# Designed miniproteins, single chains, continued (5), part 19

Each design is a single chain, and the fold is of that chain. pLDDT is the mean over its residues in the fold that is shown.

## One batch from the design tools (miniprotein)

Design m16670
Fold by ESMFold2-Fast:
Structure m16670 (fold): chain A 63 residues (1-63)
Amino acid sequence: SHMEEIRKKQIDNLEKKAEELDKQLVEALKEMSRGDRDAYFKKAQELFNKRLETLSKKEEIQS
């Protein structure tokens, strides 16, 4: 049905956002090793929290 297709598309989009946040988190962690630990640590924490929120929203839609 049209509603099931919309739901699946929203879930797929949230999964893609989580994957993109994972890539950004890895890059932030790499930058921490190169100099400004405090600034990039804060950025990594913010990205990690956004990832958790994104996955939580996906779970709410699925259940």
Scores: mean pLDDT 81

Design m16671
Fold by ESMFold2-Fast:
Structure m16671 (fold): chain A 56 residues (1-56)
Amino acid sequence: SAAEAMREAEREVVRLLARGEISAEEAPKVLDELVRRRSGLSLEEARAAAHAAGVQ
């Protein structure tokens, strides 16, 4: 859930960066937005939840 949402968001951000659709400066905000949309959590909250669940 949270870990999966974070991994999917990270992969999407990498693809967007590779295609030049977003800048490196925009990447952190896009990552947080995608994680929020998929999990309802902020990136920081998703990291904490994934760590607590033993997913590394």
Scores: mean pLDDT 77

Design m16672
Fold by ESMFold2-Fast:
Structure m16672 (fold): chain A 77 residues (1-77)
Amino acid sequence: TEKLRQALEHIKRAVELIQKGDVEGAIEHLEKAKEYAEDIPEAVEKLKKAIEALKKGDVSEALEYIGEAARILNEAL
């Protein structure tokens, strides 16, 4: 669906921002991805965990949860 494609675009942007060290910008895009992913609770939970990991400074854990969310959303397309 269009909503799931938008969630994936925001996830992609968040990963780019993480690579640039813009954690605050990454969190904003993950929050948007979570809004678009609202109909897929498993993806929403992974995105929540990614946001919390970023807030704690655990970039590697955040990227793992982001990858899991993206996989779930791609399987729902």
Scores: mean pLDDT 88

Design m16673
Fold by ESMFold2-Fast:
Structure m16673 (fold): chain A 56 residues (1-56)
Amino acid sequence: MSREELREEALRLAEELRERGLEKVADNIIKAVEEHSEDEVVLRAALHEAREQLER
């Protein structure tokens, strides 16, 4: 994934987290994307965290 794709996917998953009532986790993901938009390692970590929180 490109950095733009990582940002888009992380923000999409943050919206799903908010819908599930996990607002603090969603806020952490959004903050990571906003503060570290160019850092692929941080973006991948944020995406991984969001996916883990959404797993059943």
Scores: mean pLDDT 80

Design m16674
Fold by ESMFold2-Fast:
Structure m16674 (fold): chain A 90 residues (1-90)
Amino acid sequence: MSNDQRIDRLNQLSLQRLDDIRDMIRQGTDPNVVMDRLVDLTTWTYRGLMDVMDSAIRNDDVDSLQRARDVLQQLMQQQDDLQDQITSML
């Protein structure tokens, strides 16, 4: 799988899992359970994109490195927004 394909897959799966977490909130799931799911997602997203960035650095792939950084920044912002929402429910 190319770095570009890995970034797309990580982004799509992260967005889908964020929607699943939003659904859990809407269904009145225990905020502690929701927070655990968000932490798991954050850790998975971070590690996945860091691995892509490491691969891009080794291959002098500046475009994939920049794209992975941009995707990470956008996903972290959405995860931070959800974390704030969940924390307000604790």
Scores: mean pLDDT 86

Design m16675
Fold by ESMFold2-Fast:
Structure m16675 (fold): chain A 53 residues (1-53)
Amino acid sequence: SRGEELLRRMLEHAERMVAAAAAGDDEEAERHGTLAAEYGTRLAREFPELVTR
C-alpha cells in the first residue's frame, strides 16, 4: 500500500542517517534525516492510523 511505501522510505532514510552519523558524515546524515522527516510527515498526514497504532 502507499502507506507501507512511505513507511519503508522513511525507515530507509532513517537507517542511512544513523549510518552516516556513525561514520562522521554530518552532511549525509542531515540529508537523510531531512528526507526521513519529510516521509514521516507525509505518513502522519495521509495515514494517521499507521502512526497512532
Scores: mean pLDDT 81

Design m16676
Fold by ESMFold2-Fast:
Structure m16676 (fold): chain A 58 residues (1-58)
Amino acid sequence: EEREKRRRIILEEASAGVYEIAGAASKLANEKEGKDPSEDVKKYEELKREYEKRAEEL
């Protein structure tokens, strides 16, 4: 049980990390095109927080 729980935490944390990277990439892409990155950054920050919260609740 403990080992499976730790594995789930690692996977949720990894997912949060992926969305953090995706958010940073989206921000850079929007800035290069002269677009406001606020909406994309907010979306990816919310996804990151969701997976971080899931890891904490396990």
Scores: mean pLDDT 77

Design m16679
Fold by ESMFold2-Fast:
Structure m16679 (fold): chain A 64 residues (1-64)
Amino acid sequence: SLEGLRKGLEAARELQPRLTAVLRSQGATDTRLIPVDEETVLVVYVKDGEIHMERMTIEELRAL
């Protein structure tokens, strides 16, 4: 739903700086969070010249 996507986008905006910092400390660059629904985001980043994609919940991201 649009409401679910809006909530996912808000959570992604809130969590993006923290996740970007964590992944950068591990050698990742170009980190992006793409909301899938109100509980789930797709985390996209570049590490060792390869594009990685991980599906994570908002709850998992807040636990970092």
Scores: mean pLDDT 81

Design m16680
Fold by ESMFold2-Fast:
Structure m16680 (fold): chain A 77 residues (1-77)
Amino acid sequence: SLKERAQRVNELLSATEASKEHADELVKKADRLEKQGKYEEASDYYWEAAKIYEVLGDFEKAREYFKRANELRKKLG
């Protein structure tokens, strides 16, 4: 029925919004850790955020945060 389809679409939209908010929070955590010199932890959070952005189709943010994660991993020697 149309109501059941609308409910499924609304559930997917709510999940997408929650995933975006979660990715944004992971970036904030990574930024704080990077400022503290905790490059390994910051890299892991940027990588997780980038994967979420990629799944959401935000390929620009995904590439940005994958790049930041890799740059921090290079600093770990």
Scores: mean pLDDT 82

Design m16681
Fold by ESMFold2-Fast:
Structure m16681 (fold): chain A 68 residues (1-68)
Amino acid sequence: SKIEESIKIIEEKKEELLSKIKDPALQRYVEQMAKYMIKEVKENPEWTVEEVEEAVENFKKMVLEQSE
């Protein structure tokens, strides 16, 4: 299903970011945001896989800015 594909994208990006981030506070932030994104996808089935991919990329940029 689209929901399952979206969840997989979110989880894979979470794992990628966690492998690159050494700051425990930022790791916790990544975990929390991934959980919220999964909740949003489950509660709002109107989300497309493409929109989820875009949201995940925007999140990645925001996380990397904070890792400075």
Scores: mean pLDDT 80

Design m16682
Fold by ESMFold2-Fast:
Structure m16682 (fold): chain A 70 residues (1-70)
Amino acid sequence: SSKDKEFLKEVEKKLEEVKEIMKKLSPEEQQRLFDEFREELQKKIEENKASDKLKKEIAEKVFKMLQELE
């Protein structure tokens, strides 16, 4: 749906912002920021009543971000 596409774009934008911040942080600070981001993302997923398909697409984007951080 168009709403799912808009939410996915919002998640992508937030992931890019988080990635740029994480590059400047220590490993301990990166873990804390990621945990906080994960909790906020889960809350938004529940608020938006995301489908299982959308949840999988979000998980794939999170995985890609983590791979790009190396």
Scores: mean pLDDT 80

Design m16683
Fold by ESMFold2-Fast:
Structure m16683 (fold): chain A 90 residues (1-90)
Amino acid sequence: KEDEATELLTEGNVYLYNKDYEKAIEYYEKAIELDPNNAQAWFNLGLAYEKLGDKEKALEYYEKALKLAEEKKDEVLVEKVKENIEKLKA
């Protein structure tokens, strides 16, 4: 059901762009249920929690995204996640 996970991730991204962070979280959580190894979904979940001011959850999900991105050798996503972790700790 990778196609369904991708559609849910895309819908979550639309809500994130429109600043509907709670709806974005709902769709990202559904995407992760279908594909728990999707590093992008975990990263976007962290972004949504950061926008809601939940720094602890944002950090938790960023660290999960980082681990998955490193396992996949997705260097672009690894750098992006590291940047967000550094900004969150500053």
Scores: mean pLDDT 87

Design m16684
Fold by ESMFold2-Fast:
Structure m16684 (fold): chain A 75 residues (1-75)
Amino acid sequence: SEVIEGVEKTMKAGIKSLEALKKRLDKETVERLVELQRARFKAMLEKLQEKYNIPKEKIEEVLKKYDEEVEKVLS
Protein backbone atom coordinates (compact mmCIF):
# COMPACT_ATOMS: atom_id res chain seq x y z
CA SER A 1 0.00 0.00 0.00
CA GLU A 2 1.29 3.46 -0.97
CA VAL A 3 -0.25 4.83 2.25
CA ILE A 4 1.67 2.36 4.44
CA GLU A 5 4.90 3.03 2.49
CA GLY A 6 4.43 6.78 3.09
CA VAL A 7 3.76 6.16 6.80
CA GLU A 8 6.91 4.01 7.17
CA LYS A 9 8.99 6.68 5.39
CA THR A 10 7.58 9.36 7.76
CA MET A 11 8.34 7.10 10.74
CA LYS A 12 11.97 6.56 9.64
CA ALA A 13 12.50 10.30 9.05
CA GLY A 14 11.10 11.15 12.51
CA ILE A 15 13.23 8.53 14.26
CA LYS A 16 16.36 9.72 12.38
CA SER A 17 15.59 13.26 13.60
CA LEU A 18 15.37 12.02 17.23
CA GLU A 19 18.68 10.14 16.83
CA ALA A 20 20.36 13.37 15.64
CA LEU A 21 18.83 15.36 18.54
CA LYS A 22 20.04 12.75 21.08
CA LYS A 23 23.63 13.89 20.27
CA ARG A 24 22.82 17.54 21.14
CA LEU A 25 20.18 17.44 23.92
CA ASP A 26 19.95 15.99 27.42
CA LYS A 27 18.17 12.65 28.02
CA GLU A 28 15.09 14.19 29.71
CA THR A 29 14.49 16.59 26.78
CA VAL A 30 14.91 13.76 24.25
CA GLU A 31 12.42 11.58 26.19
CA ARG A 32 9.88 14.44 26.13
CA LEU A 33 10.38 14.89 22.37
CA VAL A 34 9.87 11.13 21.89
CA GLU A 35 6.57 11.34 23.81
CA LEU A 36 5.41 14.23 21.59
CA GLN A 37 6.50 12.52 18.34
CA ARG A 38 4.79 9.26 19.37
CA ALA A 39 1.53 11.07 20.21
CA ARG A 40 1.57 12.87 16.82
CA PHE A 41 2.41 9.64 14.95
CA LYS A 42 -0.38 7.71 16.72
CA ALA A 43 -2.90 10.48 15.90
CA MET A 44 -1.80 10.35 12.25
CA LEU A 45 -2.20 6.54 12.14
CA GLU A 46 -5.71 6.75 13.66
CA LYS A 47 -6.73 9.38 11.08
CA LEU A 48 -5.34 7.28 8.20
CA GLN A 49 -7.09 4.16 9.55
CA GLU A 50 -10.45 5.99 9.47
CA LYS A 51 -9.87 7.64 6.06
CA TYR A 52 -8.55 4.59 4.17
CA ASN A 53 -10.32 1.74 6.07
CA ILE A 54 -6.95 0.20 7.01
CA PRO A 55 -7.26 -2.96 9.18
CA LYS A 56 -6.67 -2.29 12.90
CA GLU A 57 -4.08 -5.09 12.98
CA LYS A 58 -1.98 -3.29 10.33
CA ILE A 59 -2.08 -0.01 12.29
CA GLU A 60 -1.06 -1.86 15.48
CA GLU A 61 1.82 -3.53 13.55
CA VAL A 62 3.13 -0.12 12.35
CA LEU A 63 2.88 1.45 15.82
CA LYS A 64 4.70 -1.56 17.36
CA LYS A 65 7.46 -1.19 14.73
CA TYR A 66 7.73 2.52 15.63
CA ASP A 67 8.04 1.71 19.36
CA GLU A 68 10.75 -0.92 18.67
CA GLU A 69 12.80 1.47 16.48
CA VAL A 70 12.51 4.31 19.05
CA GLU A 71 13.64 1.93 21.84
CA LYS A 72 16.80 1.16 19.81
CA VAL A 73 17.56 4.92 19.58
CA LEU A 74 16.95 5.53 23.32
CA SER A 75 19.03 2.53 24.47
Scores: mean pLDDT 82

Design m16686
Fold by ESMFold2-Fast:
Structure m16686 (fold): chain A 79 residues (1-79)
Amino acid sequence: SKEEIDKLLEELRKLVAEMEKNKDNREVQFELQGRISVIINKLMQIDPDSVETLERAAEILPDSVAVQLQLRRMARRAG
């Protein structure tokens, strides 16, 4: 549902904000990247055909996050 997608995108934004607050903490960065990956997998499960949902997630994620590469690959497969 749209509400579930919006909730997951809000959680994604909060995790990225926590990464920004903890730039120098490698353990926290690694843990947060894992949580981001779980949210992305949930988003894809709910709306696997929506390029817009994947684009919104990619906008929230910083370029340095490996998960953004997975989103780009999935967008290419959908297109």
Scores: mean pLDDT 72

Design m16687
Fold by ESMFold2-Fast:
Structure m16687 (fold): chain A 92 residues (1-92)
Amino acid sequence: MELVEKGLESLERQIELNRRAAEEYRRRGDEESAERFERAVEEAKRLLERMKERGEEELKEFSETVAREVAEKLREVGRQVQEELERRRREE
């Protein structure tokens, strides 16, 4: 999860930097460079949207995996308790 969040933050930071570059070039009268950076921002935004969609799928898959692991751990604890009771019964 943290790796996905850091990836999204990094991409958002790149979008902001490219947007500022586009504004700066436009302010300086370099329309061609400004348009090039604006196009890069649009491409990066599309990538960000795709990563967010995949992040949601990965979040769902992670939640399912954690639920499965917790269920397995509870089953293991139950087995240990049964073994303990079996041992005590044998000692009587």
Scores: mean pLDDT 63

Design m16688
Fold by ESMFold2-Fast:
Structure m16688 (fold): chain A 96 residues (1-96)
Amino acid sequence: MIDEKEIDLAFLQMAVAVGDAELAIKIVERMKEEGIELGARELLNLGEAYFQLGDYEKAIEAYEKALEKAKEEGDEELAARAEENLAKAREALAKS
């Protein structure tokens, strides 16, 4: 069954894929307002959105939370992606 979280996740993934970081952040804020708990994938997408905007500090925060959630969920692939993106965000911040 399609639920509100799954619909929002699909829109979030699409917004990140097309580079609409502002829309991606807006979708996450809507999910929070609806009381939807953000999973590892939503947090990873949020981090990617902040990274696209050049907000590396917020990207790092989101990726750290995504990594914690991915480890809790046992999603090794998502955890590895979060660690890779976290390293890139930290490098970008250091060069800023």
Scores: mean pLDDT 79

Design m16689
Fold by ESMFold2-Fast:
Structure m16689 (fold): chain A 66 residues (1-66)
Amino acid sequence: SAEEEEKKKKIKELEEKKKRQLEKVEKLYKEGKMSEEEKKEAIEAIEEEYERLKESIETGKPVPKV
């Protein structure tokens, strides 16, 4: 269905965004601009945001407002 195709497209866009964010974190860490702890926290935050947004897209439920 059209809804399934749109969900798939949005999930793919989220995967690409996650990849870019993870690459940026890795670069900052290798350049000495980020500590090992900051890198770990950033990666966890990126992965948590990805899972939350992916679930929202898959279920059609809005993300809870913080």
Scores: mean pLDDT 80

Design m16690
Fold by ESMFold2-Fast:
Structure m16690 (fold): chain A 61 residues (1-61)
Amino acid sequence: SLKDLLLEYDDLVRELRDDPEANRLTAETFARLSQAKSEEEKKEIVEEGIRRLRELKRRLE
């Protein structure tokens, strides 16, 4: 589950690589992940990161 979420997140990060706002959101997500102490917390952080990048992608379309 966490592994699948990370793969989906990685795909979105690559797709939005050239967007400055996407880079900002990605940096924030990675900072949160570095401080996460449990797999449940990591899943929540990645899911939030995915939602934020998907919303940004929709606005950029």
Scores: mean pLDDT 84

Design m16691
Fold by ESMFold2-Fast:
Structure m16691 (fold): chain A 75 residues (1-75)
Amino acid sequence: MEKLKEEALKLVSEATKAIQAGDYERAVELFKKAAELFKKLNDAPGLFAIAQMLKRLGYDEFAEKVIEEAKKLLE
């Protein structure tokens, strides 16, 4: 379990670096991978954090899908 948490956090860090480099397509792909790992970890707070970042970047549709997945973990 710890290894998956470290991998998810590493992907979020790499996504942030991609944003700083102006590579938004790569950032979105890295956030998708991180979201899959947070979903496997049942980490709803992690999914909400990714959704918030995606909304700030203008990816509202993808952010909404991530929010719905996070809500399912809380049921």
Scores: mean pLDDT 81

Design m16692
Fold by ESMFold2-Fast:
Structure m16692 (fold): chain A 65 residues (1-65)
Amino acid sequence: MSPEERERQRLRDLVRTGEAMAEAGTELPPELVERYREAMRRLMEELTDPEERRRIEEVLERLDA
């Protein structure tokens, strides 16, 4: 698998996990949600693709709601 494919797959997995956490927010500990948000923000610093970064921002906004 190419490095680009691996990066996109990782982002897709993170987006799906974030969506699931947002939907189950009331059943998840707040610390777990906060740790996930911080991990995604850190990941954004490693990304050079603006499109992939936008996907992470969308998930973070859902977690903030």
Scores: mean pLDDT 68

Design m16693
Fold by ESMFold2-Fast:
Structure m16693 (fold): chain A 79 residues (1-79)
Amino acid sequence: NEEKIKELEEELKKDPNNWEAWYELGLELKKLGKYEEAEKYFEKARKLYLEQGDEEGAKRALEELIKLGVEILKEVVLK
């Protein structure tokens, strides 16, 4: 969803510490198969969650990073 990505990017221009927006942007890029870009955004979200003391959010971001790692490994093994 290109519209949602643009909305999230505009939110992050206004508030770059919005960990929820970084996480959502990661999910949208993952849906598009842009795994490396999604990984960067999930890493940003995880770091911000940890800085804010949100261990639950950090765990969710880490779970998405693990899932992305599996997808990247599948592409490397199948190529």
Scores: mean pLDDT 80

Design m16694
Fold by ESMFold2-Fast:
Structure m16694 (fold): chain A 66 residues (1-66)
Amino acid sequence: KEELVKKAEELVQKAIDYANEGKFDEARKLIDEAGKLADESGSVEAQMKVVAARIILVGAEIDREL
């Protein structure tokens, strides 16, 4: 369980790093993987971190449309 949470958090951090580099496709793939691991872990905290990362990524992508 804790191993899945740690892995999900590492993937979230890496996704944020990719999003900061403008690599939104790679960031989305990592967030999707992190979400799957967070769901499998049953950790609400990990699931909420994934949701927050998705919101950040969507916001960054929307900014590109302007």
Scores: mean pLDDT 77

Design m16695
Fold by ESMFold2-Fast:
Structure m16695 (fold): chain A 59 residues (1-59)
Amino acid sequence: MKAEVEAIRELMKKMLERVPSEEARESFEKAIKAAEEGDFIKAVSYVMRALAEVVEKEL
């Protein structure tokens, strides 16, 4: 629960330091909210979406 939220925050910080993306930030924020609500499937889907946005900005 808390560990998952913390992991998402750390991933967000690290990814956004490398590639500033408003879309990725928004998806990470939704992932954190979903994790706080206990919906880990939804949280994981938002994390994957945020990572896809970061990767797309690199390409």
Scores: mean pLDDT 75

Design m16696
Fold by ESMFold2-Fast:
Structure m16696 (fold): chain A 76 residues (1-76)
Amino acid sequence: SMAAEKARLREEITQLREEANKLALEASEASDPERLKIVSQALALVNQAEKALEEGDLERARSLIEQARKLLEQAR
Protein backbone atom coordinates (compact mmCIF):
# COMPACT_ATOMS: atom_id res chain seq x y z
CA SER A 1 0.00 0.00 0.00
CA MET A 2 1.05 3.65 -0.42
CA ALA A 3 0.84 4.14 3.36
CA ALA A 4 3.29 1.27 3.95
CA GLU A 5 5.69 2.66 1.31
CA LYS A 6 5.50 6.15 2.90
CA ALA A 7 6.30 4.64 6.32
CA ARG A 8 9.30 2.76 4.88
CA LEU A 9 10.64 5.89 3.12
CA ARG A 10 10.15 7.96 6.28
CA GLU A 11 12.23 5.40 8.23
CA GLU A 12 14.97 5.54 5.56
CA ILE A 13 14.99 9.37 5.79
CA THR A 14 15.36 9.16 9.59
CA GLN A 15 18.25 6.68 9.30
CA LEU A 16 20.05 8.78 6.65
CA ARG A 17 19.69 11.93 8.77
CA GLU A 18 21.16 10.10 11.79
CA GLU A 19 24.06 8.79 9.67
CA ALA A 20 24.69 12.26 8.20
CA ASN A 21 24.81 13.81 11.70
CA LYS A 22 27.31 11.14 12.82
CA LEU A 23 29.50 11.71 9.75
CA ALA A 24 29.34 15.49 10.25
CA LEU A 25 30.61 15.08 13.83
CA GLU A 26 33.42 12.77 12.67
CA ALA A 27 34.41 15.18 9.87
CA SER A 28 34.40 18.12 12.29
CA GLU A 29 36.66 16.23 14.72
CA ALA A 30 38.99 15.35 11.80
CA SER A 31 38.95 18.99 10.55
CA ASP A 32 37.82 17.78 7.11
CA PRO A 33 35.93 20.64 5.38
CA GLU A 34 35.51 18.72 2.09
CA ARG A 35 33.83 15.80 3.87
CA LEU A 36 31.61 18.27 5.78
CA LYS A 37 30.53 19.80 2.45
CA ILE A 38 29.49 16.38 1.09
CA VAL A 39 27.53 15.63 4.29
CA SER A 40 25.81 19.05 4.07
CA GLN A 41 24.77 18.27 0.47
CA ALA A 42 23.40 14.89 1.58
CA LEU A 43 21.40 16.54 4.40
CA ALA A 44 19.89 19.00 1.89
CA LEU A 45 18.76 16.02 -0.25
CA VAL A 46 17.32 14.29 2.85
CA ASN A 47 15.29 17.44 3.65
CA GLN A 48 14.06 17.59 0.04
CA ALA A 49 13.12 13.88 0.21
CA GLU A 50 11.06 14.50 3.37
CA LYS A 51 9.23 17.37 1.63
CA ALA A 52 8.57 15.19 -1.45
CA LEU A 53 7.23 12.43 0.82
CA GLU A 54 4.91 14.89 2.62
CA GLU A 55 3.64 16.04 -0.83
CA GLY A 56 2.98 12.39 -1.82
CA ASP A 57 5.67 12.30 -4.52
CA LEU A 58 7.04 8.83 -3.77
CA GLU A 59 9.19 8.61 -6.93
CA ARG A 60 10.93 11.91 -6.16
CA ALA A 61 11.39 10.89 -2.50
CA ARG A 62 12.99 7.56 -3.54
CA SER A 63 15.31 9.30 -6.02
CA LEU A 64 16.43 11.89 -3.45
CA ILE A 65 16.97 9.20 -0.79
CA GLU A 66 19.18 7.24 -3.21
CA GLN A 67 21.20 10.37 -4.09
CA ALA A 68 21.68 11.19 -0.39
CA ARG A 69 22.75 7.60 0.35
CA LYS A 70 25.42 7.70 -2.38
CA LEU A 71 26.83 11.00 -1.05
CA LEU A 72 26.99 9.63 2.50
CA GLU A 73 28.81 6.51 1.22
CA GLN A 74 31.41 8.86 -0.35
CA ALA A 75 31.75 10.68 3.01
CA ARG A 76 32.56 7.45 4.94
Scores: mean pLDDT 88

Design m16697
Fold by ESMFold2-Fast:
Structure m16697 (fold): chain A 60 residues (1-60)
Amino acid sequence: SMLDEARRLIEEGRGEEAGRLLAEVAREKGMSDKAIQGIVDAARAGDVAASLAGIRELEE
């Protein structure tokens, strides 16, 4: 799944690519622009914990 790929990218330190993939999934789920921006910012900052929390929210 796209979320499994995003998780792998985060684990590899590829937060920029993970952020783009997570933004795509969040947009398809109808999340707000603010929520999408928060997920992207966490991934770009290399915040693994916040990025993984964002993935869990997208799995709901």
Scores: mean pLDDT 80

Design m16699
Fold by ESMFold2-Fast:
Structure m16699 (fold): chain A 59 residues (1-59)
Amino acid sequence: ASAVQTQVAVAEARELLEKARGISEEATRLAEEALRHAQQGDIAKAGELAREAKRVAGL
């Protein structure tokens, strides 16, 4: 992925992690995994985990 795509994915994962904290421990864990994958450049896996975290958190 491009540097821009990586930065966007990381920013989205961080925002999701902040929103998940206080709602669901499972969603928080998934958001943390999404952030880790985004930082590694695995945008596809990061997006998949972020969608799952949103579903679990009711976002």
Scores: mean pLDDT 80

Design m16700
Fold by ESMFold2-Fast:
Structure m16700 (fold): chain A 110 residues (1-110)
Amino acid sequence: DIEKILEKIREYLEEAAPLLDDDNALAELRKEFFKKEKDPYLLRLINEGLLEMERLIYIEGLSKDEALERALERIRRKLENNEPLLSDDEVYELLIEINMHKYNVNKFTK
């Protein structure tokens, strides 16, 4: 049931949204998600949703509310189309890009 999966992901993303600017608080919340959620596939979807929210906020410049709705729509599309989740390499590259934009350290493209 895609709708029930998305509703559960929404709850996790809504809990994380106010903490996105606090790396320590977000890391502790992710540990709680790992302990609470026993479905490893759902945990991967939650992590991908959080990464998409951070990409939309820090790279695309969207508000937290708009980023939440857009991240959920992207996950819906992946579930409906049976698209694969991000690989470990894709997650790593995305995290680097998000952190570069979030902290203005360097951009790979200027």
Scores: mean pLDDT 79

Design m16701
Fold by ESMFold2-Fast:
Structure m16701 (fold): chain A 109 residues (1-109)
Amino acid sequence: TITITQPASVSVKLGGSVTIPATLSSALTGAPRVSWFKQKPGEPRELLIYGTSILAPGVDSRFSGSGSGTNFTLTISDVQREDEAVYYAMDIGTAPPTWGGGTTLTIEE
């Protein structure tokens, strides 16, 4: 079974850029299949990125995804207060899908 490891938290200045890493226990083969989700309390998980680097419809272009093998990243540019959330990496190639532990993004003063 593949496991996905993320840092528990990252912090960034308002208007800055931040990169959230996800490390997989085994290299992915075949088509790109890592997705990234945003979770706020009381809200469903919002899809941001699918197929490693494809921006989901309606998602702000400040979000981007990249990666291959075992190393994947979500990058958020020009960070806004509305970006404070937990971000989850997910591999859709497993049954059930494998979820990362989530990374809490906080804005520094």
Scores: mean pLDDT 83

Design m16703
Fold by ESMFold2-Fast:
Structure m16703 (fold): chain A 57 residues (1-57)
Amino acid sequence: LTDEQKKEIVKLVNEAIKAYQAGNKEEADRLVDKAAEIAGLTPEQRELLRRSVEDVA
């Protein structure tokens, strides 16, 4: 991953946490999906990311 891609992933994860805190679960899930796509995650790894974001929020 490039440094720009890593920064984008961090930004998307932070926005997803904020979306969950605001009660916008649909937006949070879309942001997690985008971060997972950039990071090249498997479906199982993507689900772990989603749960981690939800747990932090």
Scores: mean pLDDT 82

Design m16704
Fold by ESMFold2-Fast:
Structure m16704 (fold): chain A 62 residues (1-62)
Amino acid sequence: AAAEARAALARAREALAAGDLEEARKHVQTGYEHALRAPGAEGLALLREAAELRAQIDAAES
């Protein structure tokens, strides 16, 4: 769960940096779903990271 969330959020950051907002959004969603399954403070931190990335993607589309 946590490792899969980290990997997905890393892919989301790469896609966002490349300007591929559609791909970034898909990876953020995957990371969010894995973060929901991660226990404790690590899962909560990953959920916050996913939310921040989602906000950055939304701002880039606006």
Scores: mean pLDDT 81

Design m16705
Fold by ESMFold2-Fast:
Structure m16705 (fold): chain A 109 residues (1-109)
Amino acid sequence: AKEAAELAKKAAELARKGSLLSLKNAKTRKAINLATAAAIRASGALFMAELALKTGDPRFALEAGRDAVAAGELAKEAGKLTSEEAKKLGEKALELGKKALELGEEEIK
């Protein structure tokens, strides 16, 4: 639970950073919408990861991982339209989010 939650938190922080960078550099409505969606999902992932770390409940770690994956994917797509740096942050967030989700799945079995 703790390891999954820590990875989900790191993934969410990277997704949020990428989404905010994409918002700063967004020139199209599509880029703004994707970056905004990524920022919202990243905030949700951070909240769930903090709950998992505070409670030790693997269910919150699993939800944090799911939200981190969604945030990372959206941040990556926004980054493709805005900047290479934002895209890379989204890609790293997605990778860490998937790892967090895998660990969360293992811990509830």
Scores: mean pLDDT 86

Design m16706
Fold by ESMFold2-Fast:
Structure m16706 (fold): chain A 74 residues (1-74)
Amino acid sequence: GKEEQLKKQKELLRELAKRLAVGRVKEIVGPDADITITEVDETTIVAKGSNATKSATVTIDIGPLIKALEEKYA
């Protein structure tokens, strides 16, 4: 049903946000970055990465996208 599709789409967005955050940290720091992912809440993902030379923190807020999905399935 619509509720099952909404849950699946929210899960997909969270996984895509994690991949995007990791990719962005690797672009800034390098492919050898030691990366930690923290899911602060349902809509906020933080990736921190560092190596011997560089460090970066990337925060992605998917709140607006989650809200748009909820409105679409309302």
Scores: mean pLDDT 83

Design m16707
Fold by ESMFold2-Fast:
Structure m16707 (fold): chain A 64 residues (1-64)
Amino acid sequence: MHTEEGKRLFAEGRLEEALEHYQEAIKIDPNNAEAWRNLGEVLEAMGRYQEASQYYAKALELEK
């Protein structure tokens, strides 16, 4: 599953690859709140805090 693969890559510091897997996850299921949250964490690790905040907000919206 793209989300699980992304988590593994993120833990290994492979941020670009983790980003690609999470982006695929949200393309397949745009309502996958976990993928939006994880993408936010990758962006935060890259220092892209404003974008990370937007993705976290999207995840919260989808989680009800």
Scores: mean pLDDT 80

